# Designed miniproteins, single chains, continued (5), part 101

Each design is a single chain, and the fold is of that chain. pLDDT is the mean over its residues in the fold that is shown.

## One batch from the design tools (miniprotein)

Design m19514
Fold by ESMFold2-Fast:
Structure m19514 (fold): chain A 95 residues (1-95)
Amino acid sequence: SEELRELLFEVDEILGIALIVYALYKYLKKKGKLTEEDVKEAIDILKRELKKIKELLEKLKALPDATKEQLEYVEKKIKEIEELIKELEEDLEKL
């Protein structure tokens, strides 16, 4: 359906944002340029995107044409974002 396609595009947008944020965080950390403010901002962005993808998962579950594979993919990505947030929170404690 068009609704399924639109919701999956929104999931991909969230995953793209999370990937970019995490890549910039890892780059700055590797270069020794990571600030407390950078980590706090990255955590805020990832938490906002995590909330959005969880809401999208509930909408996807309500669609009769959403496949089990698609739902499991989104659930896996939610766990991955949660793990990224934990990594950044641990780094914030050390800064």
Scores: mean pLDDT 90

Design m19515
Fold by ESMFold2-Fast:
Structure m19515 (fold): chain A 73 residues (1-73)
Amino acid sequence: MEEVRAILKEEVEEMAQRYPEAKPLFDKAIAALDAGNYTEAYRLLKEAIDKYMTPEEKAEFNRRVEERVREAL
């Protein structure tokens, strides 16, 4: 669980660097993850991803997160 959270936080922090306009939403999502509020974190991540990322970027992000999580398990 903790390892999965760390992986997700790293990927979100990387996305915040690539999409500065979305940074406030990603920062709030990271704060929600740190608080254990996964429902709120997911909602904020979905909003940022849907608003600022292309379908191709979204697919690549999902693939990368799934790969890292699978390797950690």
Scores: mean pLDDT 75

Design m19516
Fold by ESMFold2-Fast:
Structure m19516 (fold): chain A 68 residues (1-68)
Amino acid sequence: PMDRRLAGLLVAEALRSLGFSDETIGAVLEKLRTLPDIVTLAEIAEVLRSLGFSQATIDRIIEAIRSK
């Protein structure tokens, strides 16, 4: 579990490093704001899945977050 604001920063950094646009990052961050103040990697993965990201891309994002 981690703070939602920290999770948002880590997700935004991971998405930018993977070459996603500011528009895509903004949409993901907007969806993450609907989560509780404390979030799990599983909840982050579910948000990404709900926005149409492939499992391979989700796995890469989650691994990038875990490595920080």
Scores: mean pLDDT 82

Design m19517
Fold by ESMFold2-Fast:
Structure m19517 (fold): chain A 74 residues (1-74)
Amino acid sequence: PEKALEQAKNASKAARDALVDGDEGTAEGFIKAAKYIAKQHPEVAEEINKILEENVSKGRTEAARRRQAAADAA
């Protein structure tokens, strides 16, 4: 399960980066990939879901800040 957990961590980080860049479609793809890994590996699903939630939350918060800054500048 170590490789599955590592793949899910990488997908979660990629989702965060995509959300920060405003690429919600790419982020959704990585979120689905991480959730699929969690479904295939129930023994690490809780840890995967926790990492995914933390990364998605951080990415959405940063994206919201950037959108607000852009709106304020316009």
Scores: mean pLDDT 81

Design m19518
Fold by ESMFold2-Fast:
Structure m19518 (fold): chain A 92 residues (1-92)
Amino acid sequence: AAPTDVTVEVEKLDENTYKVTVTWSDALGSGSATFTFKAEDNLTLTQTVTVAGRTYRITVTLKKLDENTYEVHVKVTDDSGASASASKTFKK
């Protein structure tokens, strides 16, 4: 089943370092992945997680909107190619 409930939390660790926690749920339960990165204009991070024998690809894309504002876009894709997305805007 496709992920249906994707949430994104963003924590600022220092001036340019952020922690993103992605949580999702589907028919098998829930999963989570954590990413730590520095703020950049074009950054994409990918992590693969296996839950209940199925493989999920979590992709986090950071986009700079202005000098003090970023958008994080998260996509969770299962092994069939079905996906769900969430995004969150945050300030430096």
Scores: mean pLDDT 78

Design m19519
Fold by ESMFold2-Fast:
Structure m19519 (fold): chain A 72 residues (1-72)
Amino acid sequence: EEEKKLVKEIAKLIQEGSDKSEIEKLLEKLSEEVFEKMESYLDDLTKERLKLIKDELTKKLLQVLSYYLELE
């Protein structure tokens, strides 16, 4: 729910040509929401494994989204 709302807001800001700093704030928040949501659906063992790679996955997600913004 929250992540879908953030994705919609990010898409709207990109379409409107809004300030990149504002878009980046939403991208960071989206990354946090995605991992929180994922953790809520995982069993304890998988949750422990996810924590080990959480930072790397967050970094890659932000890089992909930032690249999209830089295509301007």
Scores: mean pLDDT 66

Design m19520
Fold by ESMFold2-Fast:
Parts: sequence; C-alpha cells; structure tokens
Structure m19520 (fold): chain A 65 residues (1-65)
Amino acid sequence: MEKEKEEVLAFIDRTAAELRRLGVPQAEVDRLRAKVKELIDSGEVEKAREFLLEETQRLVDRLNA
C-alpha cells in the first residue's frame, strides 16, 4: 500500500541529505533519487529499497577510495 512507498520516499530523502553531508556531488544524489522514484512509480518498492542501499554504499565507497 501507499505506506511502504511513503517509507521508501522518506528514506531516500534522509539518505540524500546524509550523502550531501559526506560530500557526494548533487548530480550523483539527483540520479539516485530519480532512479529510486522511477522504481517506486513502477510498483517495485522492494527493488527501490535494495537499489537505494546498494547505490548509497557504492557512492560512499567511491568518496573514500
């Protein structure tokens, strides 16, 4: 239902703020947000959550490489 979508949207919003604090460029964060919203709009809420976690880890790893 909508609750799961709202929770993922809240999670992406908070994750975007944290990535920006860590120094991830706005363009990278915008791409992440766009893809997560696309998956949510397609009804793939679980895939959106997994993608968000995977890409967040990838971006942080790249920042600290």
Scores: mean pLDDT 78

Design m19521
Fold by ESMFold2-Fast:
Formats: C-alpha cells, sequence, structure tokens
Structure m19521 (fold): chain A 94 residues (1-94)
C-alpha cells in the first residue's frame, strides 16, 4: 500500500473517530497521519505547503472537537475541505 493510500485510510478513520466523539482514537489517527506526512515531505518536498495545510486543518478539527464546539455542519465542511487538499496533493505527485 502506498503512502498516499495509507494517508487516505488514516484520514477516513480520523473523521469516523471525530464523528463518533472518540477523541482518543482521533488523536491516535492524527499521530499516524503526522508520521505519514513527515515521510511524504521527505520524498516530495515540493508538496510540503499542502501537507502543512492538511495538518493544520486536522489539528483545528480536533481542537474544536475537544472543546465540544464542533458542529455537524462544521465537521462536514472540514471533511470537504480536507478532501479537496488531499486531491490537490495526489495531483501534485508524479
Amino acid sequence: MSLLEQLEQELLAFFLAVRDRDLARAEAHLGRIRELLKQLKEQYPQISPLLDELEALLEAVLRRARAGELSEAELDQAFTRIGAVFRELVAAIP
């Protein structure tokens, strides 16, 4: 399985955990995502800004979820935005 396929699976698992309000599971998936992002930055330095944007968006979602302030609409909006960044990331890798 490629790093991008692993990242996609971990992103989906992160959102499922946030939706289920399982913050410990969401934090575990974010930790795995951070390790995958580090490996992607080492292989593809040109996409580093997209990877930094992706990490910042995920951290913002988890912070809002921990505060009990994350609405269903905000989660759906974050999922759509993160999906768009992921698609740009896939398109930027040869």
Scores: mean pLDDT 87

Design m19522
Fold by ESMFold2-Fast:
Structure m19522 (fold): chain A 71 residues (1-71)
Amino acid sequence: MQKLLDEAMHKASLEAIEILNSLPRPLSDEEAEELARKLAEKVKEEYPEFTEEQVEMIREGVYREIRLANL
């Protein structure tokens, strides 16, 4: 289970960073939250066995990565 969570988190984080690199400006906090939410929803669709708590962990982790990358 942990391996799948780590893989899903890594994949979602890479997708978030790729999106950020394609944008001409940093995201606002609200935009970052929305992006993290959408990416977590995609993870839930790909891994339907994940609990709501695990999907929320993905959302929080991706949001943190976006905020750190935005500086």
Scores: mean pLDDT 79

Design m19523
Fold by ESMFold2-Fast:
Structure m19523 (fold): chain A 75 residues (1-75)
Amino acid sequence: MMKEKEKKALEILVPAQLMQILMGKDHPISVKSMEDARKEAKSLGLSDEQIKKLEKKAEELAKKRLEELFQSGLA
């Protein structure tokens, strides 16, 4: 069953996706954060293909969290 590993990987990948959104995708900190997150997710026994699917899901979750904060009048 993949659900617990997927949840753990999302907890790792979402902060890295938030860093990309806040700092910009081309920023060195964003690139390093994503590479570190991918390595940690792979240590959970996930394949590169599974990690890529979870990266996309983590990006959407990160965007949703930021949109909720902005819509709540943070900016």
Scores: mean pLDDT 77

Design m19524
Fold by ESMFold2-Fast:
Structure m19524 (fold): chain A 87 residues (1-87)
Amino acid sequence: SLEDVRKEGLEMIEKYLKDNPDASEELKELALEVKELIEKGELTIEKLREFVRRLVALANANPAEAETYIQAAIVFQEIRDMLEELE
């Protein structure tokens, strides 16, 4: 259900933030923005695609931190895939 996807998505983002305490402020802000969209019921597949694109751009601009950005992109892609399964 959509509520199950929202709950799992929130848990995945919280786990990512817990596992990456040294993540950049930009990455933390993006994760919190996605979390807020989930809590408000405003998260869409298209918005997740835009966040993933932004994370890829940040990884390219910051090669030393690329692994952290890529891991966040994987989390967002998994949430997107769960949402797509509901359509």
Scores: mean pLDDT 83

Design m19525
Fold by ESMFold2-Fast:
Structure m19525 (fold): chain A 99 residues (1-99)
Amino acid sequence: SLLEEARAALEEGRRALAAGRREEALAHLREALRHLEELYKEIAPVFDETPLETLEEAIALLDEIIRLARELGDRELAFEAGVLLGVLQLRLAVARVFE
């Protein structure tokens, strides 16, 4: 799944960062964000049918990508991940109101 692919890429990014490989870490974080952007494209037309757990997991992964991007000083990556985070947080909040 795209969530599993995003999680795997994020874990590779964390390992690269722990090893001091900054550029490799950033590449893995960008790959994780790409998988989450693809997930968003798939769920956007069916948001009302998307499990809340899927939105919550995607939000958690985006929060971690933003944290690591800020640590690495990649403002563009942090901004791109932050925009998607905001969209998913708004959707989750709306879905919870109409439960």
Scores: mean pLDDT 86

Design m19526
Fold by ESMFold2-Fast:
Structure m19526 (fold): chain A 64 residues (1-64)
Amino acid sequence: GRREKLERIGKKFGMSVEGVENALRVFGLSPEELEEILERSGGNTLEALKLIREEHPEGSPFPP
C-alpha cells in the first residue's frame, strides 16, 4: 500500500515517513516521482529539493 512505499523510501534515503509524506504534499509529487528524484540526487535531500524546484516549479512553495 501507499504507507509501505513511504516507509521504503524513508529507509532508503534516511527520511522519516512523515518527512516523505510532507515532501509529497508540499511539492505535489507521487511516491514514485519522489523516489526517482531522490535516486537522481544520489539520496542528497538538498539536491533533491533543487531538482524539484527546477522540474516542478508550480508544486514548490518557493518562487521560480
Scores: mean pLDDT 72

Design m19527
Fold by ESMFold2-Fast:
Structure m19527 (fold): chain A 79 residues (1-79)
Amino acid sequence: MSLAELRAALRAAARSFDVEGAVRVLRELHKRMSREELEAAVAEAFGLLPEEDRAAFLATLVSRLDPELAALVREAVEA
């Protein structure tokens, strides 16, 4: 899967509240992207969600990620 396809998959997972899909895509992106590129991809995907839906999704998502990736996701959303 290309980086563009992975970014599209992250946006799709966010819109459909697919936590397992988002975890898999984020782990793959973390291996293939710089910190800055990953933060941009996360901000783009989650910036499309309403505030209330985003908060609930993120709480579940970060509990499923390793601490480094969870911190990156939190930082990207706060930016």
Scores: mean pLDDT 80

Design m19528
Fold by ESMFold2-Fast:
Structure m19528 (fold): chain A 70 residues (1-70)
Amino acid sequence: SMDEKQNYLLSQLVRRMSDLVEQARAQGKSKDEIIEMLEKEKENFLKKNPDLDQDVVDSILNQLIRHVRE
C-alpha cells in the first residue's frame, strides 16, 4: 500500500540521517556542519520522493537536530 511505501521511505531517511551523524562525528565535523549536512539530505530525499509528507520529514529533521545539539 502507499502507507507501507511511505513508512519504508521514512525508515530509510531516518537510517541515512543517523548514519550521516555518526560518520560526520567520527570525522570531527562541528554540530553546525552536521546540521547543514542533515538539511541537504532532507532536500535531496524530498526531491526524489515528492509525494512524501514534508511536515513529517521536517519533524524527523528537527528531532535529529535536537539530538545533535545535546
Scores: mean pLDDT 85

Design m19529
Fold by ESMFold2-Fast:
Structure m19529 (fold): chain A 57 residues (1-57)
Amino acid sequence: SMTEEQQEKILDAFAKSLGVEVKSKEEKIEVMIKAYEELYKDDPVVKEKVIEIIKSM
């Protein structure tokens, strides 16, 4: 299992790898939520779990 610290680093690295450049942490969180909602639209349980993690950052 991954620690929360590892999860945060992975999400940050993933956002950067997707070429997402944002000026504020709030904008970053919003963009990430939108991206992951689209990625997991067929898996509502996973979608809610991932969004909850992002919002808790």
Scores: mean pLDDT 69

Design m19530
Fold by ESMFold2-Fast:
Structure m19530 (fold): chain A 99 residues (1-99)
Amino acid sequence: MKKISPGWNDIEKVAHYFIGIYVGDKKRRDEMMKKFKREGKSPIDVIQDIFYKQGKAKINDSQVYGIVDLFSKGKYAQAQTAITAVSMGKWDLAEKFLK
């Protein structure tokens, strides 16, 4: 029952990264993060919403943690591959890169 989770700052950095890719300029990204915080959305909720809106993929909290863990370890290419697999609905392939 012990679960290893990424730190809050790592989850928030990944949320900013996804907003940066899909939303555009820094001012708009900062405004979106402030809005989500006011609406009670966690960084995990933000990441899930971006994946659904941009990639038409629904991701669960465990998959978000796996992606954030890869970013925290500096495995950006592996994280990007997992993100692409998730966006394609290929959960089996995504799980291989999230290990």
Scores: mean pLDDT 62

Design m19531
Fold by ESMFold2-Fast:
Structure m19531 (fold): chain A 82 residues (1-82)
Amino acid sequence: SMMDQGDLLYSDWQDYFDTVIDQMQTSSPSQQRNLLSQFQQYSDSIIQQIQQVSPPDYADLYINIIQSQINFLQQRVLQNES
């Protein structure tokens, strides 16, 4: 395969991210906080796995994207509590 293992992990993470976004649209604030917490834990696991299987430059790229999207979700959930 021309994809490295980090590409596959990132793809799996994106699929789960899309699912979380969809679920958040119909979720209460409490459910959104729980979804965010579980997704953060999953994302931390994916980041650690990417660091082990990808070259550092590719790992940093994916990790920065993942962290950026987590920050976006955190801000969105916080706005719904205001």
Scores: mean pLDDT 83

Design m19532
Fold by ESMFold2-Fast:
Formats: structure tokens, C-alpha cells, sequence
Structure m19532 (fold): chain A 89 residues (1-89)
């Protein structure tokens, strides 16, 4: 699964324990869900204040995982690309 691959990437690259890696991945997944919510709010024409509220929550989560955020984002892109390439075979 994507989650398992992200956990393994943190354990391998950052030498984190499984528990630490799971906690970082959980925050990363929460930030992604909030980003999707923010995109839906913008598409629905929600007030700027509501959009800013979601953006601030995302910023706080990213700050908490700033040391691993780019690694997780790159690994997620690799997983998505691999899935796409498998569909072309």
C-alpha cells in the first residue's frame, strides 16, 4: 500500500523507528486530506475566511513534519508514477 511504502521510506532514509514513521505519515495523510478539502471549498465558492482556516491547519501540520515532508511528497509522486506506468504495460 501507499502508506506502507511511505513508512518504509522514512525508516530507510531517516532511520526512524516504525512508530515514529507511522506518526509522521499520519500527519502527512491528514495534511493531504485538508488540501483536498481546501480545493473543494475553493471550487464551491466558499468564503475566503473558511479557505484560510483550512490553509492554516495545513501549514501547522507541514511545520510539524517539515524534516520529512519533501521526502514523503517525492515518494508519493514515485508511487503514483509507478501505478501510471503499470497501466501502460
Amino acid sequence: SEREKLIEKLMTEKKLSKKEAEEYVKKFEEALKLADEGHRLVAAGAPEEKVEEVAEKIKKLIEEIKGVFELLLEKRREIQQEKYEELLK
Scores: mean pLDDT 84

Design m19533
Fold by ESMFold2-Fast:
Structure m19533 (fold): chain A 82 residues (1-82)
Amino acid sequence: MEEERRRRLVEELERAAERLERLADELDERGDVTLGVGLRIEAVALRITADWLREGRMSLEEAEEELRAGEELVREAEEYLA
């Protein structure tokens, strides 16, 4: 059960990072380069979190907190772009 949760969390972290990168590209297209940089930094952090979680170097709790922060930023960026 924990191993399945870990695998799902890795996939969710990678997916959130991809969403942040796409949103950053949209912000760059609109000239909001400062916001785009912030999203790209968070995307890198989520990818590192996914790698460390996959390697067993991070707890599920810590990874879930990082995912929550990334998903919040995705939501805020999507609302801003709407």
Scores: mean pLDDT 86

Design m19534
Fold by ESMFold2-Fast:
Structure m19534 (fold): chain A 85 residues (1-85)
Amino acid sequence: SEKLLEKLEKVVRALKEVLERLLAEQAANPQEYKEEEAEERYRKILEEIAKIAGVSVEEVEELLKLIEELMKDEEFAKRIREILE
């Protein structure tokens, strides 16, 4: 359980970092983002999260699905909000 929670927190922190950079890049070069296909953007986001969190892309996909299910729990949702601050 402890190792799973550690990986989960790393993925959530990596997701925050990737989203913040994506928003900054979108603001700096909006034309480039308009041309990028949704599937390619999704793949790049997963790869960047995996790199930052130190896990595989497959683990990122599995952990993101787990996060989505766990967000239905108020205590877990509160913890995620604290990480995303």
Scores: mean pLDDT 72

Design m19535
Fold by ESMFold2-Fast:
Structure m19535 (fold): chain A 82 residues (1-82)
Amino acid sequence: SVAEELKKMSLEEIVKKLKEGIEAGLKYLETKDEKAKEKAEYGDELLKAFADLSDPEDPAVQEAYREALKLQGEEFRKELER
C-alpha cells in the first residue's frame, strides 16, 4: 500500500513525492490529462498516509498539506464537504 511504501522512504523522499502529487494536481487543473489525474490521486493517498506518519506540527507537513488542499481537484474538495 501507499502507507507501507512511505514507511520505507526517508523524510526527504516523502517530501519529494508529496511535491510530485501537488504538481500533478496543478497539471490536471491546467490540462485535464488523465495521467495527471492518476498522479494527483496517488498524491492524495500519499498525503493521507503522511499525515498518519508525521507530526501535524511539522512545518513541512503542514505546508505540503495546505498546498495539496489548495491544488487538489474537486474530488478531494467534495470529500471534505461530506
Scores: mean pLDDT 63

Design m19536
Fold by ESMFold2-Fast:
Structure m19536 (fold): chain A 68 residues (1-68)
Amino acid sequence: SLEELLRIADRAVDEVAAAGKSTAELDPVKAQLLPLEVRSHIVARAKERGLGPSDIAAALNLAAEEIS
């Protein structure tokens, strides 16, 4: 469900934020597994927390791994 996917998204952002700055690149194949709404939610949530592009990429990758 979308609700479950959004919970996974929030956990991914929280985990990346707690781990500190990461050096990650977005996996475009994995990114396609995430609905647009979930991807937008991760980006918005991460920006609200002051995370940079590498941390956003890490959160997107992590959320996609959890779904697959």
Scores: mean pLDDT 77

Design m19537
Fold by ESMFold2-Fast:
Structure m19537 (fold): chain A 78 residues (1-78)
Amino acid sequence: AEEEGLQKLLELTGEAQELLREYFEDPSADKEEVIERLRELIEEARRIKEESTDERVKEAAEKLVEDLEGVIELLRKE
């Protein structure tokens, strides 16, 4: 369902934002653990895209994957 797919993507986005907030707030946080968690969120977003028949959900999922991949790239530079 459209509502369910969009809600799940919103939840994944919130989880990613919280993960990044905790990483930047905690000097003892493990960067590789954060990256691995972000990869799990990317895989879940890709699954939502593959299972959805709603073009808006597919587009939102694709954007989330691109955004999270960009975040991983930035973290690897830091």
Scores: mean pLDDT 82

Design m19538
Fold by ESMFold2-Fast:
Order: structure tokens, then sequence, then C-alpha cells
Structure m19538 (fold): chain A 78 residues (1-78)
């Protein structure tokens, strides 16, 4: 189980946009539906839907998050 400190380190090592996306996922206990993630990041951090989608794709490539078949975005455990 990833510690809170490990998750915070992942956020700190990301770009500001990626950090905002990771912070939204963390605030929901490490997983969130993609649609809710986009809305919350836009409302809380002033990001565009395009910026959120680009950051999410980068985080997936980095292995920091994954999407399941139900559209749930989750933090990858170390």
Amino acid sequence: MASEEEIEKMIAESSPVEAAVLSVILSHGGKIHRGDLIRDAMEDYGLSEEEVNAALRKLEKQGLVKLDSDGIVSLVKP
C-alpha cells in the first residue's frame, strides 16, 4: 500500500499540471472516474479539459496512473 508520503513525492516530481491532476486523484483516495477528474481539475485548478487529458496521458506513459475498463483512473502502487 502506497504511503501518503510516496504519493506526495509523485506529485512533487510532476509538472504543475500533472501535479494538479495527481492531487485530484489523491483527494478521492487514489482513484476517481475520468469524467469527475476532468471536472474537478478544471474547477479547482483552472485547467482546460485538453490540459487534463494531456497530463493524464503523460502520467499513464510514466506508469504513475492507470485507467481500467470502467473509466476509473487510479494511482499505481509502488
Scores: mean pLDDT 74

Design m19539
Fold by ESMFold2-Fast:
Structure m19539 (fold): chain A 96 residues (1-96)
Amino acid sequence: NNVDILLRAASEAISLLNYYGVQTKAVIFHNAKTQAQREAALQELQSAIASKDKETLKGALEDFKTALEVAKKENDAFSVPTLKEGVVLLQQILDE
């Protein structure tokens, strides 16, 4: 459940940041422009979660927070709930 929520939050964050021309901070998300690149980025995030790669997860958390602020500003009711939950869950992983 938590991994699925994090992957969905990442997908929404990547889409929002790309749409509004905001550069991602997580290295794994840098080149996630095409569908295939986004799928690869999500697979790398899943691996980082499994290995507790805190450096990669810190970058992803910053991107989730940035995407959440963009979603709030643009009144994107679809992305806000998932991004909020993603921020909470990713912060919990980093606090361990």
Scores: mean pLDDT 85

Design m19540
Fold by ESMFold2-Fast:
Structure m19540 (fold): chain A 95 residues (1-95)
Amino acid sequence: MRYSIPAFFIAGGIVPGGEDDPSTVILVAKDLDTGEQVTITAVAPSVELAKETLRILIETLDEELIVKGEPIEKAGRIAAERMPPSVEVSVEVRR
């Protein structure tokens, strides 16, 4: 049997909204071997929900990309599917 260690760049953050404004979560993951990139943008009605959203996105990408070795596009879609209710999510895939 063979194993390989994939190389990924993952970066994310929260742009907090003001009073009555939503907070935006942005997460970027890039496969450094293929150059394929996924960008996940989520709009949460509160900073606390934005923090939870970012945690779920990071944990899901770690599980799907690093632990399971799934393609970056599939990992991004799975992460988007795990979002809390009331969070609006968009996923963009680029090469």
Scores: mean pLDDT 76

Design m19541
Fold by ESMFold2-Fast:
Structure m19541 (fold): chain A 90 residues (1-90)
Amino acid sequence: MKKEGEKAFKEGDYKKAAELYEKEIEKNKDDLKKVSELLVNLARAYGENGDYDKAMEYLKKADEYASKAGDSQSGLKATQVGMRMMADKI
């Protein structure tokens, strides 16, 4: 569940957090807004694990799903996470 992924993320277990977010995406594939939110969380997990290429890929997917859902808030959050990760990449 979404709560379990966030718990793993807060505990620093980014690999487990990513796995839990991916499972939630598969369960919610028809809920475009929820998939967008989960893709942002998945991107955060990959970014914290140092996989910036995967993180950026998932942020782009999150923005695409947010656009399809008409959810500008999730799209804005994806943009903010992307900007922060690029700043931290050097």
Scores: mean pLDDT 73

Design m19542
Fold by ESMFold2-Fast:
Structure m19542 (fold): chain A 77 residues (1-77)
Amino acid sequence: MVSDLSLGYMYFSGATGTIRGRGIESIEDIIENGTDEQLKELVDFLTSLLETKGSTMDPVRVERVKEFIKKAEEKLK
Protein backbone atom coordinates (compact mmCIF):
# COMPACT_ATOMS: atom_id res chain seq x y z
CA MET A 1 0.00 0.00 0.00
CA VAL A 2 3.01 2.38 -0.11
CA SER A 3 2.73 4.43 -3.32
CA ASP A 4 5.20 6.67 -5.15
CA LEU A 5 3.36 9.55 -3.46
CA SER A 6 4.84 8.42 -0.12
CA LEU A 7 8.34 9.05 -1.52
CA GLY A 8 7.15 12.42 -2.82
CA TYR A 9 5.94 13.29 0.68
CA MET A 10 9.46 12.62 2.05
CA TYR A 11 10.82 15.29 -0.32
CA PHE A 12 8.49 17.89 1.24
CA SER A 13 8.79 16.69 4.87
CA GLY A 14 12.10 18.57 5.29
CA ALA A 15 14.41 15.66 4.51
CA THR A 16 17.76 16.58 2.96
CA GLY A 17 20.47 14.92 0.85
CA THR A 18 19.87 11.45 -0.62
CA ILE A 19 16.42 10.90 0.94
CA ARG A 20 15.11 14.20 -0.49
CA GLY A 21 16.65 13.33 -3.86
CA ARG A 22 14.77 10.00 -3.91
CA GLY A 23 11.47 11.87 -3.35
CA ILE A 24 12.15 14.19 -6.30
CA GLU A 25 13.22 11.21 -8.48
CA SER A 26 9.92 9.43 -7.67
CA ILE A 27 7.87 12.50 -8.67
CA GLU A 28 9.89 12.92 -11.91
CA ASP A 29 9.43 9.21 -12.73
CA ILE A 30 5.63 9.56 -12.35
CA ILE A 31 5.68 12.61 -14.67
CA GLU A 32 7.77 10.77 -17.33
CA ASN A 33 6.41 7.18 -17.09
CA GLY A 34 3.21 7.38 -15.01
CA THR A 35 -0.31 6.54 -16.16
CA ASP A 36 -2.99 9.26 -16.52
CA GLU A 37 -4.43 8.06 -13.18
CA GLN A 38 -1.03 8.41 -11.44
CA LEU A 39 -0.50 11.87 -12.99
CA LYS A 40 -3.94 13.00 -11.76
CA GLU A 41 -3.18 11.68 -8.25
CA LEU A 42 0.16 13.54 -8.30
CA VAL A 43 -1.51 16.83 -9.35
CA ASP A 44 -4.18 16.41 -6.64
CA PHE A 45 -1.51 15.61 -4.01
CA LEU A 46 0.77 18.54 -4.89
CA THR A 47 -2.15 21.01 -5.19
CA SER A 48 -3.41 19.93 -1.75
CA LEU A 49 0.13 20.31 -0.36
CA LEU A 50 0.42 23.90 -1.67
CA GLU A 51 -3.05 24.80 -0.33
CA THR A 52 -2.34 23.30 3.12
CA LYS A 53 1.40 24.01 3.59
CA GLY A 54 2.38 26.48 0.84
CA SER A 55 2.40 29.52 3.15
CA THR A 56 4.95 27.83 5.48
CA MET A 57 7.16 26.38 2.72
CA ASP A 58 10.36 27.88 1.32
CA PRO A 59 9.51 29.96 -1.81
CA VAL A 60 11.97 27.93 -3.94
CA ARG A 61 10.19 24.71 -2.89
CA VAL A 62 6.78 26.28 -3.68
CA GLU A 63 8.03 27.15 -7.20
CA ARG A 64 9.31 23.58 -7.70
CA VAL A 65 5.95 22.10 -6.64
CA LYS A 66 4.16 24.43 -9.10
CA GLU A 67 6.60 23.33 -11.84
CA PHE A 68 5.85 19.64 -11.12
CA ILE A 69 2.08 20.33 -11.25
CA LYS A 70 2.50 22.10 -14.62
CA LYS A 71 4.60 19.26 -16.07
CA ALA A 72 2.11 16.62 -14.89
CA GLU A 73 -0.83 18.59 -16.36
CA GLU A 74 1.05 18.93 -19.69
CA LYS A 75 1.47 15.12 -19.76
CA LEU A 76 -2.30 14.64 -19.24
CA LYS A 77 -2.95 16.35 -22.61
Scores: mean pLDDT 65

Design m19543
Fold by ESMFold2-Fast:
Structure m19543 (fold): chain A 80 residues (1-80)
Amino acid sequence: SAGQEAKKELVARAQEVARETVAAIAAGEDPAEVIARLDAEFAKIKEEILNDKRLSPEEKAELLAEIEATRAYLVALARA
């Protein structure tokens, strides 16, 4: 479905940001700068999720919850 395709596109983009964030942490980049960049990129993805007409309200809620869980994990990793 169009909703499933939109979900795959948005998840793939979030996973790319997560990979870049993990790489920056591994490289010893400043945690505050890494988190600020993560938050800026995820804010863009969240806006795209909220405005994507292919996604149902239920699919939007699911994706936003996954983004927040991923953010929490990466923030904890950056501050470790």
Scores: mean pLDDT 89

Design m19544
Fold by ESMFold2-Fast:
Structure m19544 (fold): chain A 95 residues (1-95)
Amino acid sequence: MRERLREAYLRAAALAAGVLGEDPDEVVRELHRILGAEPEEIRRWMEEATLERVERALEELTELMKEDATPEQQEEIDRRREEILEELRRAVEER
């Protein structure tokens, strides 16, 4: 479970950064520093990033986060997911 959560977070973060047009070198350094992620995999996810893939990755991440969460925590997780998706949609429209 913990490894699956880490992978889901890495994928969602890399895909979101790719959609936002972030610098791949900076994203790789940050995710490698925090989570020990493979640089090649991060770059690949960023290159393949689309809004649809980010939405799907966030769905997977939030489902994993909700497994041990209280109902109140589940509502907070869903609210944060919607906020992130709205921010990503706005950023994509501006590019």
Scores: mean pLDDT 79

Design m19545
Fold by ESMFold2-Fast:
Structure m19545 (fold): chain A 94 residues (1-94)
Amino acid sequence: DLKQKIEQELAAGKTVLINVKLIDESKITEIKGKGKAAYVVPVGVLGKTRISLPNFEKGPLIPVELFSPKIAKKYKLILVDVSDKVFEELKKNV
């Protein structure tokens, strides 16, 4: 049940924002330089975001085109590996 709901939210193009410490600033710079954001988060952490963060839908939404190392550090974002559909939906939600 909960797994299906998480999968449906991701399929709907919802942005998953997790307040965690980023490990490597150079990786953020590389992703931004590629012109396409890649978000990397373990399934377990993604599950906690959906279940444990009641206001995740109200969290800060960072535009993919405006993603910067400073913003990522300020909001302690995890990078999530997203499909093209989710990537395009991220642009629409900003």
Scores: mean pLDDT 38

Design m19546
Fold by ESMFold2-Fast:
Structure m19546 (fold): chain A 74 residues (1-74)
Amino acid sequence: MPSVEEVIKETVERAREVAEESLKNNLSDEEFEKRVLAVLMEALERFDAVNASQEDIERLYKEVSAIVKEALAS
């Protein structure tokens, strides 16, 4: 079973892929946000399976937020 750290890492990698795809295909901010939200929702389901804490969830949001901010600055 993946650990909390593995779920965070995988989710961050997926968010980065979404950011790269957004830049490559010139996605709207709304479509980009929708895809990032889908990635986060999948991660939350996986967190339930690994008994993640509120702090783990907050850390995930912080990491993904950093990627989103970097992508939107491009």
Scores: mean pLDDT 78

Design m19547
Fold by ESMFold2-Fast:
Structure m19547 (fold): chain A 80 residues (1-80)
Amino acid sequence: MEKERQERAMKEIQEELVRYAGEVMNTTDEKKKEELRRELEERIEELKKDLTPEQQEQVDQTLRDLHLGVDYNEEHAKRV
């Protein structure tokens, strides 16, 4: 049960990230981009609660790659 919830949360996060990237690329309105980012961050924060620490790190990496959240240059001692 928990594993299925975690996989579902990861899938939803990935789908939200893909949707966000697509909408941002098709939008020139800065206020709408900020709104989309805020909504994405709020949804990801809730979904991360169902994830393991390793999965949360995976999500944080994806957010950095999309230039969301933390700066990718200062990776948190992460070495796979």
Scores: mean pLDDT 70

Design m19548
Fold by ESMFold2-Fast:
Structure m19548 (fold): chain A 61 residues (1-61)
Amino acid sequence: GPEEAVKQLRERVARDFPDVEFTDDALLNALRARKFNVDKAYEDLKKAVEIQRNSGGSLTA
C-alpha cells in the first residue's frame, strides 16, 4: 500500500542521500505525483537534491 511505497522510497534516499532529510509528507507527495511509482518518485527527489547541492555545495548550517 502507500505506506510500503513510502518506506521503500525512504530506504533508497537514506542509502543514496544519507545527509539529506526527507519528511514522510515530501516522500508521499513525490509518490502521489508519480502515481506511487517508487522509481519515478526517486528520480524526482534525486534531481531536487542535485539542484540543491549545485546551488550551495555545503550542508553545514
Scores: mean pLDDT 76

